# Designed miniproteins, single chains, continued (5): the designs that were tried, part 34

Each design is a single chain, and the fold is of that chain. pLDDT is the mean over its residues in the fold that is shown.

## One batch from the design tools (miniprotein)

Design m17154
Fold by ESMFold2-Fast:
Structure m17154 (fold): chain A 89 residues (1-89)
Amino acid sequence: SRKQELRRRAVLVGAEVGVLHIHVFVAKKYNLPVPEHVVRRLRDLRREAEELLREARGLGDSGTIRQTERALAMIEHNERLVEEIRSRL
């Protein structure tokens, strides 16, 4: 169903943000630049998560809304870390 597909996408977005967070954390810990592909993928995931959130809200799926909001918060946190790292290099 559409609800199941959106839930699956929200979980996969969250999982991918977790992997990208490891790359950002390693860059911060070792005072290295964040790889360009990581920065681009965070931006793409933010757009995907914003679309997922709109669709989930339209369907009233509170579980998917909550999962997607958490993923967006993690993306925003990592985008702030990327900017902090850039300002220190």
Scores: mean pLDDT 88

Design m17155
Fold by ESMFold2-Fast:
Structure m17155 (fold): chain A 72 residues (1-72)
Amino acid sequence: SEKELEEKALERAILEALKKALEYKKDYPDAEIKLEVKPGDKVTATVTTKEDEKVFTVEISKMREEVKRELA
């Protein structure tokens, strides 16, 4: 169903954004991670260190295409 596809796409976008943020955080143990979801658009994970901020953005549409391909 379309609803199931959207839910799986969002879940995958969240997991992918967190995966990237956690990988970066390995080099910066004291860094803080902020996750922001814009429904139907993107998931953004921001890693704040003492020196800078690293931003990871995952588009939900891209994840929707991946999920659709895997379910085919």
Scores: mean pLDDT 83

Design m17156
Fold by ESMFold2-Fast:
Structure m17156 (fold): chain A 100 residues (1-100)
Amino acid sequence: DEVRKEVIEHMRKLDPELAKEIEENGYTPEELRKLAEEYVEKAREIAKEGEEKLKTIKDKEEARKLVIETTAEALRYIGKAFNYYLAAKKLEELLKKKEE
């Protein structure tokens, strides 16, 4: 309980939305790592879908807009994945320290 509270307080400073999600769901380090992996996969899927759409576009301006939008969307998912990974790592470190 105390370890979870410390992780939530730490994450609240970096990502208040994620801190609330962790508090409400009580994720394990393994669950947080799985969420990070899922968001990386979502970013990969967005990039792949964008690449397929780009093959059908002949207008340079339309192609440019698609690249910008696809890149921005993929980066949002990567950012979320990184925050889940940081939360998992912090929780693992504090749990290990408590066992010492």
Scores: mean pLDDT 82

Design m17157
Fold by ESMFold2-Fast:
Structure m17157 (fold): chain A 88 residues (1-88)
Amino acid sequence: MNRELAEEFVEMIKRGEPEEKLIEYLQTVAKLSRKEAEMVIRMVKELLELGYEEAAIEVVELALQGNFVAAAIVYAEALFEHELEKKK
C-alpha cells in the first residue's frame, strides 16, 4: 500500500501539480506536518530532475512510514551515485 501511494505521489509531482496540492496530499494520506511534507517534496523533485525516479519513489515510501532518516539516506545515496556517473 505505501509503495502504491508513493508511486501515485511521484506521478503527481511529474504532472506538475501545485506544491499546495502536494502538501495537502501528504498531510491527508501520511498525516505529515507541513514542514515534513515540504522536505519530502524538495527531495523528490531534486531526484526526479536528476532522473532518479526509483530513489524518489523509495524516499516517499519511507517518509510515509515515518522513517525520515532512512528517506534522507536514500536521497543522499542517489545524489552520490549521480556524482559518480558524472565522472565517467
Scores: mean pLDDT 80

Design m17158
Fold by ESMFold2-Fast:
Structure m17158 (fold): chain A 90 residues (1-90)
Amino acid sequence: SEFDEALEELERELNALFARAEAALAAGDREAALAYLQEADRLVQEKGPVLRELIEALPAEEQPEAIERAKELLGRFQARAGALHARLQA
């Protein structure tokens, strides 16, 4: 479905940005790491409304599962972003 594709694309893009942020931190480049985390934040803010529209377009019986999958991804994003921000402020 379009929702599945959009969610998987967002997960891939976020994973790539977090990997770059972690690599930048390992190299001592805190400025680059922060920039990648800011880009991840922007991506979530831009894609959130798109995911909501795609969920609303799903059959009613599919919407609860789609909502939980989106919440789970966003929760994992928030946890990982928080951990990386903590490392930047250490």
Scores: mean pLDDT 88

Design m17159
Fold by ESMFold2-Fast:
Structure m17159 (fold): chain A 65 residues (1-65)
Amino acid sequence: GAAELKKKAENLAKKLSEILKKEYGVDPTVSVSNDGTTITISFKDGLKITVSLDEAEKYITLVES
């Protein structure tokens, strides 16, 4: 359901935040959409990147491989 999707998105957002902090030394604000389908990464310089759950999961898998 929507609650499960949002929980998955929040877990992926947490992993992305930790990877970005560890690998790139950045501290972005990571947020999840209300429906849990997208994750937005906001940097202090005003840059925003929006990714789907599939894109986030694929990126995490590549970094952890």
Scores: mean pLDDT 79

Design m17160
Fold by ESMFold2-Fast:
Structure m17160 (fold): chain A 84 residues (1-84)
Amino acid sequence: SRLKEALKNFLNTDPEDDEFDIHLEELLELALERNPERREEILAKYDAILAAKEEVRAAEGQEKIKAELRLAEASAEFLALLLG
């Protein structure tokens, strides 16, 4: 399944790797394809992941742990929307 492979790639990729952005874009395309009527909601969740990803990449120490938790939360919300 294209969806299953895309999910696996996204979940197993470090947010500091350039590959994370590639896999996130693939999931965005799949989300929009599966739920075109929810485009605005999907894009809002996608933007939240982009913001959290940048926080992880910029943060150090305790703030990095908090940023990683925020990224995990944003990712979970996006994936829930993707899966229905």
Scores: mean pLDDT 85

Design m17161
Fold by ESMFold2-Fast:
Structure m17161 (fold): chain A 94 residues (1-94)
Amino acid sequence: SAAARAAHDAAFGAFLAGVGAALRERKVDMSDPEAVLALLVETAAAWLAGQGASPAEVARVVARIRERSAGKSTDEAIAAVLAEMSRTLRERAR
């Protein structure tokens, strides 16, 4: 579905822009994976709530992000958040 694909791409692009803005605004130490993950989780939860996600859906996505990022580097934590958000937004666009 071209429409669902376009909706996903637009929503994910807006989320990425929001993450970039939050990282700059909050002056997060990019060498601290726990601090980066905390901000990414906060940003993802706020973004999903803004898209009409239920508290239960937000909690599940946050739990999955934490599982996939546990003990990981900053780059791996970012990758885990992006992968879960891409999946969640694709599922919501259906």
Scores: mean pLDDT 77

Design m17162
Fold by ESMFold2-Fast:
Structure m17162 (fold): chain A 93 residues (1-93)
Amino acid sequence: GAAREAAEKALEEAEEAIKKGDIDAFLKAVERVLKAVLELIKQGDYDTAIEILERLLKLIDEARKKFPERSLELGILEGIALIILGLAKLLKP
């Protein structure tokens, strides 16, 4: 559906931002992934939300290695993603 497509596109944008060294583009892409994940959760698509969040967490780990100067913001985003992941796993029947 549209939410999965938006999440996939935003993950691709996040990967490209890391490759290009563009931290601001990475942060914007992460926000788009998280918004799409919340829509997936609202739709009851917990499996897709979990998959997308696990992929996002891997990209945040890669970004922390490349952009240590933005560690605080990346740590906050990691925390938000982990909380949403925990909630998605709890809500999954």
Scores: mean pLDDT 90

Design m17163
Fold by ESMFold2-Fast:
Structure m17163 (fold): chain A 97 residues (1-97)
Amino acid sequence: SMEEEKAAELLNKLMEELKKLGKYYERAKDILDVDGDGKVSPKEAKGILESFGLKPSDIENKEKLKEFLTKLLTFLDADGKGYVSDELVDELVEKIL
């Protein structure tokens, strides 16, 4: 669907931004790139969002998107020693929307 394609585009932009930051990329790749091809498909994007309690259409809601990114980045910080700032989340939302 169009919403699933938008979700996939958004998650692919997120992967590029995480790679540029040098943060979370390796773990994000394992979660977001299920096929190991370096890209998130619309079907994979739907599954990822649903695993966090979201629908593809929720990405158009900035509050839901911020909640998703905060949860995802916290999950990727598996050792619990990283810092997920509101400023980082806001920057990522601006860059991937």
Scores: mean pLDDT 74

Design m17164
Fold by ESMFold2-Fast:
Structure m17164 (fold): chain A 57 residues (1-57)
Amino acid sequence: MSEEEKLAREAAEKLVKELGVHPDIAYQAAMEAIRKHGAKTLEEAVEKAKEILDKNL
């Protein structure tokens, strides 16, 4: 598993716990946060993914 995929999975797990969104949706948002917004830490990935989910929900 790539480092980006691992980070996205960890971020998705936190997003599911905090927002109750579907795991696949959380994972896609986390991947977008990492790849398009340059999130490098778990905290950054979760924060950016929350913004993505809030806008698209």
Scores: mean pLDDT 80

Design m17165
Fold by ESMFold2-Fast:
Structure m17165 (fold): chain A 78 residues (1-78)
Amino acid sequence: AVEKIKKLSKEAAKAQKEGDDEKMKKYAKEAAKVAVDSGIPLEEAIRTIVDATAEAGPDEAGKKAAITGSNALLEEYK
């Protein structure tokens, strides 16, 4: 589960770097759903997404992907 979240989060950052906001949001939402479905605590899921997006893009694209992923988690955990 954690591996899949990391992979999807990195794909979201890459998509954003390519200018594909829709694809970035799709990967962010899928990562959030995997976290919820796997029973990962919210704080651990947020940390996993933030760390993975920072590894893939320590720039504005990575920051936007991290924010989008964190917001998707908040939506899925409520």
Scores: mean pLDDT 77

Design m17166
Fold by ESMFold2-Fast:
Structure m17166 (fold): chain A 80 residues (1-80)
Amino acid sequence: SPIEILEKALNSIMPTFTPEEQKFIQELLEQAREMYEQGLTPEQVLVALSRRIAEDPRLSPEQKRRLIGLVNQVLLDLRA
């Protein structure tokens, strides 16, 4: 599933984040799964996730770039 691909991609870079940031990422993944299960399309879920990451003041510009990059890669893979 798109969410499973995203989870695997995020887990690959998870050790580079702090424990607090890792908790934030897990919360985003839970929210993404809930939105997907409630009838949003995978594309709508991934776009919403990218916006939440971009707008979160707790994340550095570098962390936002990495996380949004991964979400965008999953989105592109869905369109292929």
Scores: mean pLDDT 77

Design m17167
Fold by ESMFold2-Fast:
Structure m17167 (fold): chain A 64 residues (1-64)
Amino acid sequence: EIVTVSVTTLFPLDTPEEEARAAAEAKLREYAASKGLEVLEIEVTDAGVLSGRRAYRATARVRR
């Protein structure tokens, strides 16, 4: 079964985009591994500013 999962991670506003995106992807992969999910495809998007932090959303298609 293929499902979509997403994790939003918040960073200080001065965090470099490349570093924040890599960290957001790593958090999603860590979550998927903890649940025994195979990651097929991953995308990271800038979700804007939330509560004075920069938000990045990692979204993946995963296989159960």
Scores: mean pLDDT 82

Design m17168
Fold by ESMFold2-Fast:
Structure m17168 (fold): chain A 100 residues (1-100)
Amino acid sequence: SEIDKLIEEAKKAMEKGDYKTAFELARQAFDLALENKDYKGALRALEVMAEIARKLGIKPTSKASLALGFARQAVLEKNYDLARRFVDEAAKIIEEKLKK
């Protein structure tokens, strides 16, 4: 599937230390999974985003990590609009870290 391909490419980018490309690919996988109401794909994409946040030194108690956790819960509840909003909040913080 396209979602599986995007997740595999994101993981390969992470192995190379290219966290910007990895995050962009994981975000694309997440958005595609929500469009298709694929909760399994969305959860896998969120796990990749959480791993990127950890590698960037973002703490579990940070607003970004908490927002990704809330996005995961929203996906489990099939509230995809809420999940997207929480990922948007996390992305703003992660993208600022990726600039430096």
Scores: mean pLDDT 87

Design m17169
Fold by ESMFold2-Fast:
Structure m17169 (fold): chain A 92 residues (1-92)
Amino acid sequence: TAAEELLAAARAFAAREGLEIDPAAEAGMRAMLDALLSSSEGAEIAELLRELAAALRAGDLARAQALDDRLVALAKASPDAMANLAAAQAAW
């Protein structure tokens, strides 16, 4: 899934920088990504997550930041995405 692709790219990036991702934090991130992907905007979110994964694999942090800003703006503009995120956060 797009969430799995992003998490794999994030793990590879962290490993290259000598950083370790907390498994609990990764699980929380996965739950939030799955919540976003299950929204009415899921297809557009999936595309942004794939582009973000590609930016992280390339080490292009400026592009990764711009894509993250677009993802946040899209999620905030979607009542369905925001409701799904709130439910996922409440369950965590």
Scores: mean pLDDT 80

Design m17170
Fold by ESMFold2-Fast:
Structure m17170 (fold): chain A 67 residues (1-67)
Amino acid sequence: MTEVERLLAEGAADPEIQAAKAELEKIKDPEEMMKKLDELVAKIKDPRTAAVLEVLGVEILKQQVES
């Protein structure tokens, strides 16, 4: 939990992560969102930024299926 919170806070400051988050939040179908997340993560060359996006994408997916 604490590590996830830290990664989400780091993502909030990164414009690349913010742009990716906005794209993922537009998608309401969980399967389509996972495909988009995989595509966006594959395009990120920095492994730390990619890890932040993966964590953030999983959290967005959980919120979509729970809401």
Scores: mean pLDDT 73

Design m17171
Fold by ESMFold2-Fast:
Structure m17171 (fold): chain A 103 residues (1-103)
Amino acid sequence: SDAKQAGDHYGTGVSNYSKGEQLYKEGDYVKAAELYGESLDHFKKATELAKKTPELKELRDILEGLADITGKEYKEMKEKAEKKKKEELDLLNKLLKLLSLLS
């Protein structure tokens, strides 16, 4: 049923969000972004199913809120991942320049 599919997407979205938060706490912004992105996709799918299911009207507003929050966190994680990547590349370039002066 559409209601069951909405529930399944919601549950998977929550699970992926929780895993993303754990990876964020571990400093793995790349994997955290991937899981927040997957969570966002599941919440969006649950929202679309809830929109066509009258019994799930109240859940639609909750799912739209979760999608908005998750989307913001996904964007922040992508920005943090890109910043970390640039900082690591800059450090590597500085080390390579130093090594070229010692050889």
Scores: mean pLDDT 82

Design m17172
Fold by ESMFold2-Fast:
Formats: C-alpha cells, sequence, structure tokens
Structure m17172 (fold): chain A 80 residues (1-80)
C-alpha cells in the first residue's frame, strides 16, 4: 500500500468513525510534517477521499470538503 493509499484509507476510516474536519486536517498535516507523505501526496489523498465520499457516503461530503479545503490552503501557504 502506497503512502497516498494508506492516508486515503485512514481518512475514510476516521470520517466513518465521526471525525471532524479539524481532526482530519490535523492528522494529514502531522503526516506531512513527519515526512510520511509529501504536501502534493496529501492533496492527492484528499481528492481520492472526496471522490469516494461522494460515491459511497454523501452524508460525509461536507466534512470531507472542509478538510480538503483546509489542507489545500495550508499547502498553498507552504510555497512561500
Amino acid sequence: MSPVERLTQAMLDMLRAGASAEEITDYVLERVERGEVSPLEAVEAMHAVQARVEAEHPELLETATLARQRVVDWVSQQQS
């Protein structure tokens, strides 16, 4: 399992367990800070999570979208 696949699965498991957008954002940022995934791989995993949530768990879409927006905004800031 690739780092992106592991992060995608972990986020899906967290969302299904009732994790908040903040908890998911913090989890992803910790993985990037530890060097387990690159910022680009984190964004890739966030897009994969949103696609799966749209297809399988539409009730989680708002939380997944908010977490994705926060991660993307953080990654954009890191380019400075």
Scores: mean pLDDT 83

Design m17173
Fold by ESMFold2-Fast:
Structure m17173 (fold): chain A 67 residues (1-67)
Amino acid sequence: ASAVQAAMRAALEEAAKEYGVEIDPNAKDVGELAIRTLSAIEKAKGPEAADKAHQRLTDAAVAASGG
């Protein structure tokens, strides 16, 4: 759980930096952070960029889970 959450957070921070969007420091958990960050990327760069960021997040979670 904690390793997966840390990996997801790191992936979201990298995606936010890559697409030039702000990370919301008030997000209560990684799920809320993901929703806010992916929404911000979609709004700024379009749905394809959001899909790529979502894939990066999924890949990070799977890798951290031992997949």
Scores: mean pLDDT 80

Design m17174
Fold by ESMFold2-Fast:
Structure m17174 (fold): chain A 76 residues (1-76)
Amino acid sequence: MDELKARLRELQKRLAELVARIEAGEPVDEEEVERLLEEYTEVMLKIAELEGRDVEALRAQAEETRAYLRRLIAQS
């Protein structure tokens, strides 16, 4: 559990840094962003499952976040 939470924090930091760079007009590797988003989603859902939280609601939220970031990259 602690390892998953540490990984989630690391992924959140990396995603925030990527968003900041995209907003600054810096080019990013779309494949790297996609891999980070996928790992972030997997870790978040796994933590939710272990904690007995509403996985369906979190899955929907994660998909919206991924769609938003993919649109942001496509428009950059």
Scores: mean pLDDT 76

Design m17175
Fold by ESMFold2-Fast:
Structure m17175 (fold): chain A 87 residues (1-87)
Amino acid sequence: MEEKIRELLEKVRDAVSKAANEAEQKGDIDTAAELAVMEIQLAVMITLGASKEEAIRVLKRVAETARSLGYDDVAKLAEEAIKEIEK
């Protein structure tokens, strides 16, 4: 995996992890669980490696899911990561 892609995936994973912790602290267990699943998916891709196309595909799902859960900052980070990978 290209180092730039790995660094961007790690940055988004860290943001998702923080959002999951905030949801848990607010007692929103369903939202925390959905965010935790996304964190695991990102961690697996970082560990196993991902193509540019695979990274973009998962980041698009992360952005869509985060936005649907009200975590617009996480969605924006994922969208910015996609733009950086596409350059």
Scores: mean pLDDT 85

Design m17176
Fold by ESMFold2-Fast:
Structure m17176 (fold): chain A 81 residues (1-81)
Amino acid sequence: KETLKTFLETLIEGAKREYKAGVITKDEYERLINLLKELLEMVDADVPTEEIIAFLQKKIEEDKNPRVRETLERIIKLLKK
């Protein structure tokens, strides 16, 4: 729980830095931040890890942006550890 929350917060700060540096687009930034915030809310609501993984897998199938997909895959790997 704490490890996942810390990781999500780190990803949010990373996305902010990359957007400020012009590395990611506004669309990529907004999509990442909204999704990461939704995941933080799920973690704070004590949603089971299995349900969080299912949510992430569904979002990967729906999203065609490679950068968003890579970020979601990294979160799944952390959760399956």
Scores: mean pLDDT 79

Design m17177
Fold by ESMFold2-Fast:
Structure m17177 (fold): chain A 85 residues (1-85)
Amino acid sequence: SAEAVALVLTYLSTGKLPAPGPSAAAKATHDLLTAMQAGDEAAALQALARVLALEPENEDLLMGLAMVAQQLGMPAVLDAIRAAG
């Protein structure tokens, strides 16, 4: 959703993660970005699985998340996003 994409774009532009909105996708995306920022690969992969279940065809969201994974040096998360399509 646009709400989840807005979280990723805000993080990429500011380095700060705002509070998520009420949507399940925004909450899962917030959990993922929090885990990636903390360097918690296991938590990030769990949160990514939730994001992919909720928003499997949101290309803008997946592209933004791939950029975050690359910037934070999380190759396992980046590879999981690529494997999802």
Scores: mean pLDDT 83

Design m17178
Fold by ESMFold2-Fast:
Structure m17178 (fold): chain A 91 residues (1-91)
Amino acid sequence: EEIELIAYPASDKRSVRDLAEEVQKKFGNVVPTTGVDEGKGLGLGSGSTVTLNGVPYVNLAAFAAENGLKTVAELAKYLGVDEIKIGPVPK
């Protein structure tokens, strides 16, 4: 099951895609999450793949924890976007 996070950029400082790539590079995991609990650290469901605007986000829970982020709202502020919403599961 996939959980889609939809980020709305506040400015042209950086793209959500560029940040997702940076997070994957920092944690050394460049493959989409499948069957792991990356959403758990943000209060999201276990066993779900998390995406930001259709881009897979790997090690998102570990990244959030290391940076003191505990909620999706705090992640949105860190990413410099207006809001992150939990979208519907892709069809």
Scores: mean pLDDT 48

Design m17179
Fold by ESMFold2-Fast:
Structure m17179 (fold): chain A 60 residues (1-60)
Amino acid sequence: MKSYEYELKRIEREKKAIDEFLAQHADDPEAVAAAQQTRDVLDKRKENIEKYRKELEKKL
C-alpha cells in the first residue's frame, strides 16, 4: 500500500518529463502521439491507483 504513494510521485515526475518531451518534439507526429498516449495513461493511472488502493484496502 505505501508503495503506491511512491509510485504516485514517480508518475508526477514522468508527467513533467513528458510535458518537456512534448515541447521539444512537438514537431514530430510520432513523438507527439506517443507522448499524448503516455500522458493519458499516466493521468488515468494516477486516478486509478488512488481508487484501486481504496478498493484494495476495503477488500484486502
Scores: mean pLDDT 74

Design m17180
Fold by ESMFold2-Fast:
Structure m17180 (fold): chain A 82 residues (1-82)
Amino acid sequence: SLEEELRNLIEVARELLEEMKKANVPKKFIEKLEEAIREAERVLADPNATPEEKVRAEMDLGAIITGGVTLLVSIKLEEKKA
């Protein structure tokens, strides 16, 4: 279901958030991911949320997760060069 997909994506996002905090990712990017998680949780908790709104929340959170993973990998690669 869309609700289960969104719940699973929120869980992945929370795990990524912990990894980003451990890797000293800039506060701005941590806050952006935290905001995306909060927005996804609001949609999931809204009994009036449409399937389209749930899909949009999934797409938005997925995009932030992809950006966060890319940033985390880039930071780890830079650490190996220093």
Scores: mean pLDDT 84

Design m17181
Fold by ESMFold2-Fast:
Structure m17181 (fold): chain A 87 residues (1-87)
Amino acid sequence: SMEEKKIEEEKKKLKEEALRYLDQLERVNLTRYARFGDKEGALKVREIKEEAKQEIEDIYENSKTPAEMKKKLKELYERTTKRLLLG
């Protein structure tokens, strides 16, 4: 249906925005660790990003509506930001 197509297009846009946000978080945090020569911190940032990227794919596949997907992505952003801040 046209309604199902609209939902799918909105979900795809949310996924693309989420992936772009993760790329930006990675760049900001890698710059911080690079300034201090913290190779282990840099590796952890990359691991957290890959885990979050996989969770974005899972949210996309398992969310029935764009509203549900937005809520789950917000929770993911909060968890990912906390993990990156805690080191």
Scores: mean pLDDT 83

Design m17182
Fold by ESMFold2-Fast:
Structure m17182 (fold): chain A 65 residues (1-65)
Amino acid sequence: GPSGAERMRALGERARAAAEAGDAEAAQKYATLSVIEGAHGGPEAEAEGIALAREVGRLLREKGF
C-alpha cells in the first residue's frame, strides 16, 4: 500500500484543491489528515505535511476564511 509520505501528499493535494474551491471544511479536514499521515511517514514527511497545511491555511485566508 502507499507509504505515510504518499498518503500525506495525496491528502494535502485534496486539501489544497478544496481550499482553491472555497470548501474550507473539506480543506481543514484533509489538511489535518495529511499532517497525521505525514507524522507516520517519518521526520521529512512530517515536516512536509506541516508545511503543506500552512500553505492550505494561507490559501483559505486569501479567500477570506
Scores: mean pLDDT 86

Design m17183
Fold by ESMFold2-Fast:
Structure m17183 (fold): chain A 99 residues (1-99)
Amino acid sequence: DEKKKEEEEKEDIEEVEKLIREKYEELLAKEGLPAGTEEAALAMARKIGEALHPETAELLVEILRLQHEGATTGREEEARKRIVELVKEILEIIKKKKE
């Protein structure tokens, strides 16, 4: 059932988004709001990744780059597919290390 696969992928994405949001809010409370530059956003994504797991830092930076590229080039669907793969990799790393 294709609907079950899409629902599982959506749940995985929502789980990662929740973890990112929680760590982002925690870092914002400690360090304050970064400057609204793309470089500051990438630096924040790296810090969030490092706070979750060191191995996820570069994957989160890549997700942020893909989101920006999708929005600016109109290749949102292609960017979305790559983001889903990266999200699955992040979840696999997190699950493996929480054992």
Scores: mean pLDDT 59

Design m17184
Fold by ESMFold2-Fast:
Structure m17184 (fold): chain A 97 residues (1-97)
Amino acid sequence: DPLAEARRHVERAEKLVDEAEKSTDPEKQRELIREAAEHVIRAVRALDPVANKEQSLLLTKAMFLATVALVAADMGELDSAIQATRDAVELVRKALE
């Protein structure tokens, strides 16, 4: 079930981002953000084959923001990476409605 798979990935991404935000270790934050962004990408890939045009636009934006989060994390811009990941999660949740 693509919807159930995507929901599991989104829930994991949210938990990982919440843990990253609470961490004081930049290396741990970077690792958690990378895992969260990867879960967003997997949720998008699970939904994409069954998405309508409106959902597909939301998923494209989520994929872009997950990519931004990965780049920001690699650059050490952790606050930006956390925000981009949270925004990506919200877009996937809207696509699941």
Scores: mean pLDDT 88

Design m17185
Fold by ESMFold2-Fast:
Structure m17185 (fold): chain A 61 residues (1-61)
Amino acid sequence: SMSDRLRVYNLAKAALSGLERDRFDRAVAAAGASPDLDELRRAYLAGDRERLRELVERYAP
């Protein structure tokens, strides 16, 4: 849902501490059509910040 996507955005931006916000935005856009979008949401809901960061880096190298 849009609400879940927004929560993932906010969490990942906080985890990236402002230095990589542009990379984060690009990563979410790239992952949005893949099964990894569901994994991003799962990692956020589980509080798995390290997994969330890995997925962001994977899509915004």
Scores: mean pLDDT 62

Design m17186
Fold by ESMFold2-Fast:
Structure m17186 (fold): chain A 60 residues (1-60)
Amino acid sequence: SELEEKKNKIKEEALARVKAAPTRQQRVDALVDFANELLKLGYTNEEVAKAVREIVEAAA
């Protein structure tokens, strides 16, 4: 779906930003921005929490 395509693009951009972040604060800011973008697309808090976890695990 178009919504899923937008989510995947936002997820890829967030992962790149988290990986490139030189400080813990900049990493947190990237994750907060990511969460807010998904909420704006209509995802639930539970879905956003899962997506944030996936980014954190992929960036490790």
Scores: mean pLDDT 87

Design m17187
Fold by ESMFold2-Fast:
Structure m17187 (fold): chain A 96 residues (1-96)
Amino acid sequence: MIKRLSEEEKKRVEKIIEEAFKEADTNGDGYLSDEELEKFINILYEKLGYPKLSPVEARITTRYLKLLAFVENEDEISFEVFKKTVLSLILPEDIK
């Protein structure tokens, strides 16, 4: 049975994404470099209770997210663009 996240679950995920983004954005400019994006993915996975990614897995995940956001040629990703991409990746699956 395909479930869509409840409004409360979506809000919780958005808060986790925002907290992870702020922790990874070391200069506070609202943009992530590839290195900061890899850090963000690891923080996000930890906050969601998922196993820590290897450096290779984090890099692959980063490239995949940039591809999904249609920003693969950009050096920096804004929070808003990244949040939409992460939500589109996570929201189609049940959070366990």
Scores: mean pLDDT 66

Design m17188
Fold by ESMFold2-Fast:
Structure m17188 (fold): chain A 61 residues (1-61)
Amino acid sequence: MAAEVQAELAAAGIEAEVTQEGDTLIARVTLPNGDVVEISSRDGAKLVERARAVYAAAKAA
């Protein structure tokens, strides 16, 4: 569920808004530099994995 994915990202220190559009979960992730990126997946676990990877890459830059 969108709320569960959002809570998991928040627990990881990632600011994100997670919504559901049909069968697809969409996360709007706020990066450390203030940029917002959209990540989508039908799988909540994959969405969290992608969001964490993108955030970690931005944090390392």
Scores: mean pLDDT 80

